# Ledger of designs, part 88: designed miniproteins, single chains

Each design is a single chain, and the fold is of that chain. pLDDT is the mean over its residues in the fold that is shown.

## One batch from the design tools (miniprotein)

Design m3067
Fold by ESMFold2-Fast:
Structure m3067 (fold): chain A 110 residues (1-110)
Amino acid sequence: EPKKYSVLVRATEEQTPKGKAFVVEIFADGELVLKKTYYEGDPELESMLKVPSEKATAADIAAAVLNDKKVQEEIAKKLGLEGKELKITSVSPPIETPTSVEVYATLQEV
C-alpha cells in the first residue's frame, strides 16, 4: 500500500505593522516540512482563499494551505518525494488553541 503521512497544520494569526499576518507551520510525521508567513492582501494568500484575506480566519488558512498545489509540491520535496503527487485522504475539523488553530490530516502517495 502507498505510504501515508500524519500531518499537522498550525496557523497563528498575528497583528503586525504591515497588517494581519498568518504564520503557518506544517509538520509531517513530527518533522517541520513548511513554515511560511502570509500577509493580508498578499496575492499568494488571496489565490488560495475562497474569502477575502481581510475576513479570513486561521481556520480558513489551515484548511486552504493543504489544498494549494505549490504547498503540496514543497511538502513532497521535503519528504524526498519530488515529482510524486500527494493526496489528502483525511482532514480533521479545526481545533482552536489559546494561540493557534490546528488541523490534522493524512497525506498519501499517488
Scores: mean pLDDT 79

Design m3068
Fold by ESMFold2-Fast:
Structure m3068 (fold): chain A 88 residues (1-88)
Amino acid sequence: MGRIEKLKKELEELREQMRALIAQARAAGQTSPETPERQDLIALEERENDDEGVDALRYLPRDVALEMRGKISEIRVELRKEEIELES
């Protein structure tokens, strides 16, 4: 498997894990406390049209949401770098 294919697989696996955690939290009736910090983060994600990011911040503990979002962002950066190298 090529590096780009591996990165795409890792990205989709992380996104699926995040969606599964959100679905589990929602089914359990769990929502994270609405704090000014969380509202600011939600507003940022809404501006980027990232519905998955909004749901993660709404339903998951803040630390878990930020960790998963950070990992997804890191893989997206690496994927973009590999795509640029392939086009060069």
Scores: mean pLDDT 70

Design m3069
Fold by ESMFold2-Fast:
Structure m3069 (fold): chain A 58 residues (1-58)
Amino acid sequence: TPEEQREIARLEAALLVLQSEMDLLRSLQDRHPQRTAQQLQALHAQMAELRAQLDALS
């Protein structure tokens, strides 16, 4: 449905934003390894949730 297509596009855009955040955190890893590891874990969990929502629509 058009609603599903809109939601898929929104989820794909959100995944791209999360990927950019993860890339930024990885660039800071050398100075704050424990903090960046915790933040990356949180972002991985968010990405997994968005992936699950995308899979449910596909």
Scores: mean pLDDT 80

Design m3070
Fold by ESMFold2-Fast:
Structure m3070 (fold): chain A 74 residues (1-74)
Amino acid sequence: MEEYEIIEDVEAVFDSAGKEIPLKDNVRLGELAKESGIPTDLTGKSGTALVTVKLKDGRVLRWVNADLSIPKLK
């Protein structure tokens, strides 16, 4: 139902510029974006900004901030 589901706990989130985005210990991307204020409007270069998400498991996910959806790793 919600599109913000992720498979792992989020450890840290960084903007394309490397700025850390404030978040809670255990959050989902949708809630993280809503509460931390992850921007959906990009800087205007090709209209895409990459957000880096580090998971508790040690994996790193990268996705377009405007999408806010990460694929469920299978």
Scores: mean pLDDT 47

Design m3071
Fold by ESMFold2-Fast:
Structure m3071 (fold): chain A 76 residues (1-76)
Amino acid sequence: KQEELKKKVEEFNSILEHLEPELAAETSSELAKLAKEKDVKGMEELFEKVKATLDPESQKNFGILLELALELAEEV
């Protein structure tokens, strides 16, 4: 489970860095902070903001990562 999630996060971060390096760094830091605070609404707003900058295929992959991030926030 954790290995698959880590690989998906790494692949997503690689794609995001290719699109916008500054946005990738900002998004990763903000997501980590919101997950630690268990701010589900903030996480959803962050994902909607980033999703708007992605192509349709990347948006689908982003939706999967959102679901995984919300699951992790609940466990932690």
Scores: mean pLDDT 63

Design m3072
Fold by ESMFold2-Fast:
Structure m3072 (fold): chain A 82 residues (1-82)
Amino acid sequence: IRSIIEEVLAEFGVKVSQETIDRLVEALSKYDLTEEEVRGLLTNYLSHLKALGRPLDDEAVEHLILQLKLSEPFTIRLAALS
């Protein structure tokens, strides 16, 4: 899961601290997602921000971590698939 996260962040040119990556791994592991679902969720989130012209930085990843902590597991799984 960490390798998938690092790979997707690198694909989008997102530079974040190792501490931020560790916290994102912890938040995602709570939802029992497959590697493909993790890739889908991150790709969909970052693609959406890019389309809106939002910066892809530590703040964007922190916002995702917060959303993961506040979301229902079913909602997160659906977001990963679409």
Scores: mean pLDDT 74

Design m3073
Fold by ESMFold2-Fast:
Structure m3073 (fold): chain A 80 residues (1-80)
Amino acid sequence: TKEEIKERLKAKGLSDEVAEKLADVLSQHPLVKDSTEEVRKRIVDAFAEAALKLPEEEILSLTPDELWERLVRIGAEMMK
C-alpha cells in the first residue's frame, strides 16, 4: 500500500514530506503496483537511495512524472 511504501522510505532516512510525495508517485506507477512484493521492495529501496542524492527542495518542486524520470536517471548513473 501507499502507507507501507511511505514508512519504508522514512526508514531509509527520507523526511515525512519527501516520503509522502515519493510514496504517492511509486504506488501509482505500473512497474511498482504490478510487481511482486520482493521486486516492489527492491524498487522502493532503490528510489530511496536515489532520492537521498537530491536536495529536498528539488524533490518537492518536481512534478510526479519529472520526479520519476529524475530518480530513474540517478539510479542508472549509480549503477555505472
Scores: mean pLDDT 77

Design m3074
Fold by ESMFold2-Fast:
Structure m3074 (fold): chain A 65 residues (1-65)
Amino acid sequence: SDNERGAKIVEIARKLGLSNKAIKALADALVQNPNISNEELKKILLEAGASEEQVEAFVAEVEKL
């Protein structure tokens, strides 16, 4: 379900140690579009100041969902 995907994505971000700013940006985007693509999530994280390494680790975990 849309609700489960969003919750799992936010949990992955927290486990990987992403900033509160990045986590808020993800949560806001997922509320607006629960089916938002992994490419758009990557863009949002980079804009929120996450490193390329953090974003690559995040996408790898989200792609397993």
Scores: mean pLDDT 82

Design m3075
Fold by ESMFold2-Fast:
Structure m3075 (fold): chain A 101 residues (1-101)
Amino acid sequence: MPIPKADPNASKEEAIKKIEELFRLLLEEFPDLPQEVKERIREVVERLRKSDATQEEVLELHRQLEIAYQRIRAETDEAAKKGLIENLVRNLLHQLDELEA
């Protein structure tokens, strides 16, 4: 399936929906992820929906997620894939913390 791409003309709501779709695809492709990682992914989505982040900031997060998702899909080692997913989620949570500060 095509990866949801960042659209610079998308509204904040539309960008958030595309981020949610990317995480849905990630969870569908990697159902064996630890429950803790799945919960952190849900936290990113919920915090993003409640965030005071600007349209530009949300679009930048979507761009980063798109790039990371392509890298995860290209990785052939399952342990390395898990590490990339965990690092992605950690990085996004840190960026959300900065946006809320």
Scores: mean pLDDT 76

Design m3076
Fold by ESMFold2-Fast:
Structure m3076 (fold): chain A 82 residues (1-82)
Amino acid sequence: KTKELIKKLKEKAKEDAAAGLISEETAKLVEKAAEALEKGDEESFIKYFTEAAVKAAEEAGEDPEEARRLAEEEARKLAEKA
């Protein structure tokens, strides 16, 4: 399950960057989050996942504060399931 989640995170980040939906820097943050999750580092996973979501929201013209809150909740849920 963790392996599938890591693959999906990396694959989606690559696809979104290729489509111009997020920057390469944002995609790199998603990759760092996936690597932290693979190592069992939940704190680093939450940190990088949240930062990636905030950057993506700023790039899309969305509210970065709301994105941070939602991403922290999602990251905690994903870490618990992994």
Scores: mean pLDDT 78

Design m3077
Fold by ESMFold2-Fast:
Structure m3077 (fold): chain A 94 residues (1-94)
Amino acid sequence: SEEKERIKEALLQGIEELEELVKNSDLSEELKKKVLEVLEKAKKVVSSKDLSDEEVQELTGKLLALAKAIVSGDEEEILKAAKELDEFIKSLEE
């Protein structure tokens, strides 16, 4: 329980850091909006659900892939990473 709460706090902080990275990026406002909407869904799931160790690992991997794509500035890679994260989040909502 206490370890799970620490992991949850770390994930939420990581997502908030990604939101700031997106807001401070040179991405189009439309692309920023799409990415921020996916990150908001991720925060909601992390806040409302007890994720398994496997789900935490998968989510962390998707968030790192998105961060790497944002830093690259490649719109196609960002859209791909955001879509993969959104699809994973939807699987957690069931």
Scores: mean pLDDT 86

Design m3078
Fold by ESMFold2-Fast:
Structure m3078 (fold): chain A 100 residues (1-100)
Amino acid sequence: SMEKKLEELIERLKELTKKIEEAKTLEELEKYAKELEKVVNEIGELLSKKDFEIALEVKKLREETLEKIYEALKKNDLEEMKKVLVEGAEKVIELARKAM
């Protein structure tokens, strides 16, 4: 079931947001951010098969989140990077649930 796969990916996002909030170094944050990006891409791919409009919203959100992360990285602002990643993931979860 696509809904079961989406729920599993949503739970993985929740786990990753907690790890991101607890990250103490840039290296830990980058590790969890890469895993988060992979999960977001998997959600987007599943959504593209069911709801093209929501899949496009996920893609736009991903692009906006990456841009904000890049700006925070230039400032070496770990707390801002964490905030952007967590807020981005929460919005992806909201969009995925709207498609279910």
Scores: mean pLDDT 86

Design m3079
Fold by ESMFold2-Fast:
Structure m3079 (fold): chain A 80 residues (1-80)
Amino acid sequence: MFDEYLAELERLREEETDPSVKAFIDALIGEARKVAANPRFSREQQEIHAKALLDVAKQRVENARNGSTEPVVGANEPEP
């Protein structure tokens, strides 16, 4: 259901603490809402688009959680 995908996108945005990732997910939510408001899209097409946007958002969040984009520089704590 479209509403379920939209709700999941909003949940991912709320759980995210990084403002840049939040902004990215918010943009995807905006795109999903535009698709829902467009009478040219069928219910099935709206659902497919929303699912694709959700998949993209999940991948972005997972990449951020896994640290795959940039390693945390753990330099400057010398252990005695």
Scores: mean pLDDT 73

Design m3080
Fold by ESMFold2-Fast:
Structure m3080 (fold): chain A 66 residues (1-66)
Amino acid sequence: SAARLAAATAALKENARALLDEGESLEEVKEQVRRGARTLVAAGYLTEEQAEEVRREAERYAEELA
């Protein structure tokens, strides 16, 4: 659902921001975002297509903050 997609996007963005605040590199943050998206697919929370969309939005967000 749109609500699930929005919640997943918000969660990955918040995790990315927290990692950047802790001093992690942008490359490490992007790696963690990819792992998070894969975990959501494995858990059945998102489809592969939804996970790619969420990953792209969270990575873009991290790039904007870095």
Scores: mean pLDDT 86

Design m3081
Fold by ESMFold2-Fast:
Structure m3081 (fold): chain A 67 residues (1-67)
Amino acid sequence: GANEAAKKSAEAAAKAGEAGDSAAAQTGGYHMFLEGEGESKEYGYLAALAGQRGDSKEAAKYARLAA
């Protein structure tokens, strides 16, 4: 379901951000934004925005909150 896809994207985005890959974290955050519900969707948007800025640490933080 949508929550399963969002959770998988959140885990991938968190791992990428922790490794310093802001572009991959941005992509995962955007998928969480599209496929998530409620808070997961909002944290996905914040993760994507942080990843776009190159802030991989902040992107990882929001991605973990979305999971």
Scores: mean pLDDT 77

Design m3082
Fold by ESMFold2-Fast:
Structure m3082 (fold): chain A 92 residues (1-92)
Amino acid sequence: NKLEEIYKLAKKYGATVKTSTIKRADALKVEQEARAFSEANPEVLVSVLLIKETEDEAEIVEVTIPSSLPLEKLQELNEELLRLLEEIRKEY
């Protein structure tokens, strides 16, 4: 289960993950809110990643990463997340 692998990967790097289904029309607002949260909470970085979308809905992953994570580890996490997301998108 590739989605379970995202949770395991995040835990390995001290990050937390939340999956949710949102309205497609709200996608930009969700990204803006995640950015605003990161700016208000400098101890964390929040990334919103798209798993799949339809005409009406988008399934997303919100990853909350500690800002103290070294750049090298942040790059490793990002690369592995993108790889897993590509695999999930191919299955759906």
Scores: mean pLDDT 78

Design m3083
Fold by ESMFold2-Fast:
Structure m3083 (fold): chain A 68 residues (1-68)
Amino acid sequence: MEELYEKIEALLKQRDKVTVEEFKEILRAAGVDDETAEQFAAYAKSKYGDEITREEAIELAREFLKTL
């Protein structure tokens, strides 16, 4: 979990904001499975719309990974 989170955080730190699709690709690149990445992206889209800030993405990643 910690290594996965650190990788997601590192990828997000290089961006000011990301689209939900880009966020899903970042999760997959970090090692999150496709099903989990899709659920996470769908939740993000419902909560924040098509774009999320780096800070929102990091918080969302932390919250979702805590649920797993």
Scores: mean pLDDT 75

Design m3084
Fold by ESMFold2-Fast:
Parts: structure tokens; C-alpha cells; sequence
Structure m3084 (fold): chain A 85 residues (1-85)
């Protein structure tokens, strides 16, 4: 559901705000804002594309503990978005 996706986006924003440096935080929060705008437009394919780019960025740039938690939530959001297509 959309409500479940929004709850997971809010959880991600909280993790990012509390745990990441300002540069990485800006990149990831900007990506989440783009994803949210595509969701509002019901452009789920584009939301998924940005989400995949975000997963790739996280895998490359974050430490193991935060990487695992963030990727898990991103994959949950992706699964929910795919169910809306």
C-alpha cells in the first residue's frame, strides 16, 4: 500500500538523518525526495529506477552495518512499488 511505502520512506529519512555525514545525507535525502515525487505522480517505474540507483550508491559508499539496514528497507519499498505496477 502507499501508506506502507510512506512509512518506510520516513524510517529511511530518520536513519539517514541520524547516522550519515552531511554530504552523503544530502545525496540520499535528495534521492528519496525524487522517489516520493514520482510516487505522487504514480510514475512507479521511474520511482523504482531512482531506487535502484540509490541501492547501487549505498552498496558502493556506506559501511557494512548501515548498508545492510538501508538496503533492506530500500528493497522492501521496491517490492511494494513493483506490486503497484
Amino acid sequence: SIDEILEKLDKLKEIIEKNLDEETKQILLDALDIIEEYIKKKDYDKAIAVLNDMIDYVEKNLDEKLKEEIIAILNEIKELLESLQ
Scores: mean pLDDT 85

Design m3085
Fold by ESMFold2-Fast:
Structure m3085 (fold): chain A 74 residues (1-74)
Amino acid sequence: SLEEKQRQIALLEGQVEALAAMALFVEEDPEKRAQIEALLAETLAQLEAYREKGDVEGAEKVYDETVKKISELL
C-alpha cells in the first residue's frame, strides 16, 4: 500500500539524518561540513517528494547516491 511505502521511505529519511550527523561529528573541515549539510537538505527534499508518491525504488536510489557522496567527503 501507499502507507507501507511511505513508512519505508521515512526510515530512509531517518537513516540519512543519522549518517549526516555521524559525518558531521568526525568532520573538522568547515567547507566539507557545509557540503554535508547542503547534501542532507537536498536529499531530504528529494526523499520527501518520493515519499509523497510512494516511490520506494526512487527513494532507495537517492539514499544510495547520498551514502556514496558522504563517504567521498570523509
Scores: mean pLDDT 89

Design m3086
Fold by ESMFold2-Fast:
Structure m3086 (fold): chain A 116 residues (1-116)
Amino acid sequence: MAKEAGEIGERGAREATPEAARKAGEAGERAARSKDPKAASAGGAGAGGAAGAAAYEGNEEGARAGGEGAQRATDAARESGSVETEMSAGAGAVLGAAAGVAGGPEAAARAARLAG
């Protein structure tokens, strides 16, 4: 679970496209629902990273798709009833987004790998 979410997130961050960001968000949502904090972190970082990377590249559609994905992952983590999973998803999303905005797709991809 965590490895798969991290790999999808890394790809989403590198491509910085709306489709890749949406897939990263979907993987993050599934990971968060598992109540696995490591998987939730990886998923959040992937979705947030994709959003940040897209913003860095000036891709408003990708940034929006990634942001929506990060929100879905965080919502799924909250609905799971696990505070640790919720905190992990949120922290991952913030880390990924910050890395993407500051350093672009490669920085976002690295953050997604470190979270998983």
Scores: mean pLDDT 77

Design m3087
Fold by ESMFold2-Fast:
Structure m3087 (fold): chain A 89 residues (1-89)
Amino acid sequence: SIDDLAARLRALLDRALEAVAAGDDAAAEALVAELARLLREAGLSDEEVDAFVAAVREILGYLKATGDVEAARRQADALIARLAARMAA
C-alpha cells in the first residue's frame, strides 16, 4: 500500500539522517541506494526515482551544512507526504 511504502521510506530516511549526523557517509549512501531500490520496486520510473533521490540528497546536504536535524526531518516528512499524495492521485 502507499501508506506502507511511506512508512518504509520514512524509516530509511530517518536512518540516513542519523548516519549523516553521526558523520557516517558510507551508511548514508547505502540507505539512499536502498530508498531508490524500494521506489523502483514500488513501480516508480527512473526519472521519478532520480528526482526523489536528488531531493533526499539536498536534505542530507542541508543537515551536513547546518546540523539542524529537526528541520531536516521536517523536510523529509514533507517530501514523503508529497510522494504519497502523487501516488494516491
Scores: mean pLDDT 87

Design m3088
Fold by ESMFold2-Fast:
Structure m3088 (fold): chain A 80 residues (1-80)
Amino acid sequence: SLQELWDRLRELLVQTFRDYEAGKLTVEQARQRKAEIEGLLDQIVALVRRERPEDLAEYEYTRDTIVRGLDELIRELERR
């Protein structure tokens, strides 16, 4: 369901930022987390388009915001 995908996304985001803050996240691991998060976001956007098209713009904005944040995180790790 949309809620199950959203809950999984939130858990994965929280874990990713915790691992980053703890210094436990390599560049390769961060890229893998980004790929997994993008996959979940794509599934969420597809379901929103089908089930709640009135909310689509908000979810697409959220997707773009999350992806940009992960790209910045990866760039920071590459500068280590």
Scores: mean pLDDT 86

Design m3089
Fold by ESMFold2-Fast:
Structure m3089 (fold): chain A 57 residues (1-57)
Amino acid sequence: MKEKRRKAVFESAELTMKAIKYAVLGEVVASEEKRKEYLEKVKEYNEKANKIEEEAE
C-alpha cells in the first residue's frame, strides 16, 4: 500500500513540476497564441496529476 502511494506522489509531483514549468513559460512569452498553448498544457498536467492522486486512494 505505501509503495503504491509513494509512486503516485512522485508521478504527481513530476507532472506538477511540468505544469509549473509551462506556467512560467506562459508568463514570459510575448505571443498570445503560445501563452494559451502553455496554459492548456498546465491544465492538462494538473489534471493528470490529480487523476494519479485519486487512483492512489
Scores: mean pLDDT 78

Design m3090
Fold by ESMFold2-Fast:
Structure m3090 (fold): chain A 85 residues (1-85)
Amino acid sequence: SHMAQRRAALQELVAEIRRISEKFREELKKNYDDEEKIQEMKQKAVDELVALVRRYGLEDFVTRQQIEAWVDREVEKLKEEIKKK
């Protein structure tokens, strides 16, 4: 059914986003005090997520600017987590 195909595709997409996000957070934790490295990792994460959006035909629903904003929020969130400990 259409719903089963959409659910499977969505689950795969979400799993790939989670893998990219977790790898990004692990690398940020190791390099949180290296601004140049953070910028390189942000650019790589944005490019990987943009490519993922294109592979799933979602470019009309998710913009590069939204992905950049999401990556920026993840960096801010991690910095707050480090500051809290």
Scores: mean pLDDT 75

Design m3091
Fold by ESMFold2-Fast:
Structure m3091 (fold): chain A 91 residues (1-91)
Amino acid sequence: SEETVEKVAKELKTVYDAYKNGKITQEELDYFASAYHVFRKDLFNQALEKLDEETKKAIITAANKLKKEIIKIMSTDEFLRAMVTISKVLD
């Protein structure tokens, strides 16, 4: 739905802003963006079109760093820790 796309766009922008403000690391940004791109590709692409050019470019770059490697990473404690940190900045 349009409401779901808007929510995801807001989350992507919030996470990128947290990265710019030093609240999350580049690795945490890469994990978040890559997971969305791999598992929610259509929603991710629709949400990107709602973002400003700077945020869109940064999120695309982050998503492309890990590509399919994110599938191996998702079962690790490092990935789970990153998602916990991200969830705190989304609150």
Scores: mean pLDDT 84

Design m3092
Fold by ESMFold2-Fast:
Structure m3092 (fold): chain A 104 residues (1-104)
Amino acid sequence: LREELLRAVEEARRVAIEAADKLIEQGKIPLGIGIKLRAIGLEFELRLILETMNPSDEALRQALEVVREGVRRAREYLKQGKYEEAARVALEALEEAIRILKAS
């Protein structure tokens, strides 16, 4: 469960960074850099929560579902060339997972 969540979080970060790289290629450099930094920061915060807190199994399952759905939707946007939407969805999923884990 915890390991599955960590892998899903890594995937969400990778998707957000891929979208950011495409935005940088399109000349939206400050936006792309901002997305990369935010994605890295959110992954770091999630890992820190998992290492320093003891979230319930229910919170871990809810966070995993949110991140997996976020990755699925973000990948759909990537395929459509909607890079800003892809990044937003991936980042929002990571933020929601953090809220779920902190609330448990």
Scores: mean pLDDT 89

Design m3093
Fold by ESMFold2-Fast:
Structure m3093 (fold): chain A 74 residues (1-74)
Amino acid sequence: MAMEKAERALAQAEAAYQAVLDATSREAARGHLTVLRSAVAELKELAKKDPSTEPLLKRAEALLQEAERVVATL
């Protein structure tokens, strides 16, 4: 079901966000940021089919915005 996929995508986004924070190089952080962007893209597609997943998408988008700020400072 879409909610189960959204929960998995959010968990992947949270793990990728933590990996960005733990990255010791800009290159490593960019790799993790790519994974986070992929998880957000999946959540956007799921939200189109099941609007009840919208709160998970918003949380993942907030994590992506913060991760992009962190990477910009490296």
Scores: mean pLDDT 84

Design m3094
Fold by ESMFold2-Fast:
Structure m3094 (fold): chain A 67 residues (1-67)
Amino acid sequence: MEELIEEIVPNASEAEKKTLKFLIEHAREELEKGVSPEEVIEELVSSGLLSEEQARELVKRLVEELE
């Protein structure tokens, strides 16, 4: 998880990393429940911490981990 955050958001502060860990865990739970990747991407982008490109890459990685 921390390595994934550093790869996708290398300039994140320690406070932002803590928030991102929470958002990533929530996104993972939503994907496990069958929420569409596009809906999860929209929620992550709405946080203001991730660009659309960063959110898409993150969700792609999470989907790969669940399969």
Scores: mean pLDDT 78

Design m3095
Fold by ESMFold2-Fast:
Structure m3095 (fold): chain A 94 residues (1-94)
Amino acid sequence: SSKIEELVKKIGEVIREEFEKYGNTEEAVERTVERSVELIKEFFPDLSEEEIESFRRALYTVLTLGRREKVPVEKLVEAVTKLARDEIERLAKK
């Protein structure tokens, strides 16, 4: 879906912006998760709170792990956008 591709691209932009602004911190993780959740609500307003919470948990997990491992931002964007695409496709149904 072109809609899923647009959302995933915006999530990638959010990761770059927040990690460039706040560095490799819990603040960058929390802000990225919050902004990404608001984006998914805008793109898929019919998702339930449970589905949104599942997405939030998946993003928080991969971002927290990437932060702990101190992976470069570019690699974090690659990993998170791949996971976000898979999760969004699962939640929204293709």
Scores: mean pLDDT 82

Design m3096
Fold by ESMFold2-Fast:
Structure m3096 (fold): chain A 61 residues (1-61)
Amino acid sequence: SEREELVRKAFEAAKKLIKEKGYENTTVEDIAKAAGVSLGTLYEAVPNPKLIIEAAKESLA
């Protein structure tokens, strides 16, 4: 689905950003931009996008 595609892109973007500038400096705005969507579109697809950043951090541990 469109939502699943967006979540996948956001997750990959979050992993890349965490590797490049660290977890503390990675924001929801950064992952939305890197995934090629507006912040509003990301929030519509995922009510809590912070969970994507957390999942990405855990995947890199």
Scores: mean pLDDT 82

Design m3097
Fold by ESMFold2-Fast:
Structure m3097 (fold): chain A 96 residues (1-96)
Amino acid sequence: GLNDPDVERRIRAVENYYKATDSPNEMIREIALNELRKATSDKHLEVRLEAVRQLYKLTSSPDPNVQSRARRVLQQATSDKHPEVQKAAQEALEKL
């Protein structure tokens, strides 16, 4: 999960939370979305960039609640402390 000390394991957790947003269980989808939002605040740049990439994919979700939340988190990521994350989030929003 996102509390793993290993950066690569946290990146894999982000990818797994993205997959969990496709769950038929609404509670699992809500948890996954919240974990993806937390990942955009991770201490390592690579985890935050992966979260932005996965959130962009969710802007095409058939669930309008998932789409709306993904867009909001991407908007927050445009204010990231690192220019690379800011740019990735801005480009993701521009493609919508």
Scores: mean pLDDT 85

Design m3098
Fold by ESMFold2-Fast:
Structure m3098 (fold): chain A 56 residues (1-56)
Amino acid sequence: AAKEARLEAQRYTAGAILEVGADVNRELGEKSSPEQQAKLNAEAEADRRAAEEARR
């Protein structure tokens, strides 16, 4: 149900994703190039935003 999905999404996103994101970013940053990580993230966000704007 949509109602249950909303409540689960709040807990899932706020708790799980935030914690996983922080830990993963830290470990990846230590072993990977921070420049590449920043570029990939920026490109992905920019592309998705551009696609959504074209829809408007």
Scores: mean pLDDT 59

Design m3099
Fold by ESMFold2-Fast:
Structure m3099 (fold): chain A 58 residues (1-58)
Amino acid sequence: MIEEADKVREAALPVLQARIARQPAPGAGESYPPVGNGKTIEEVKARADAALAALAAA
């Protein structure tokens, strides 16, 4: 039994709920920037790296 993992989960729940409340309804998906369905893993990785860099800068 890992008590630390339980504490992390409890702390994450309010953050997740706040993020969900801020996001538009799934039916309004056009409000979200689409993630590319790259035909190569390299293209997908590049998009993920760019998204992570933008998130870290925000």
Scores: mean pLDDT 57

Design m3100
Fold by ESMFold2-Fast:
Structure m3100 (fold): chain A 85 residues (1-85)
Amino acid sequence: SMIERLRAILEAEREEVRRLGEELIRRLEEAKEASKEEVIRLANQADAVAVLAAAAGDLETAARVRRAAAEALKAAGIEVEEPKL
């Protein structure tokens, strides 16, 4: 899966995970008015990237990605407990 490939990339290149996180933030911002299904799909990918970034010690990227996902979910009318910075 994409997530398994991303994990392998993280072992070699932390910067690539950061780039993917930034891309997901942009896609989530663009998708705030998209279908709920698409927002959920992007948010799931964002959560996976945030977990991998945090595991690599990049807490800033993890926080930004989680925040973007929470904001997109809220805009789509999906319940979220708290934005994770």
Scores: mean pLDDT 77

Design m3101
Fold by ESMFold2-Fast:
Structure m3101 (fold): chain A 59 residues (1-59)
Amino acid sequence: EAKLAAEAARSRGGSVGSEGARKAIEALRNGDIGAAYEAVGGNGSALSAIKETLKRIEA
């Protein structure tokens, strides 16, 4: 659990700034995967971490 949390934090913090992360979340909430991917600068790992977190919030 600690290892997974550290990996998610690094992926989000190191690859995308706050503005990019917020824009990606908004795009994912609208179902626009392309816009979300663009918001993270093409970083699929960061997008996957954000998407997984958003699904947990929605549940």
Scores: mean pLDDT 63

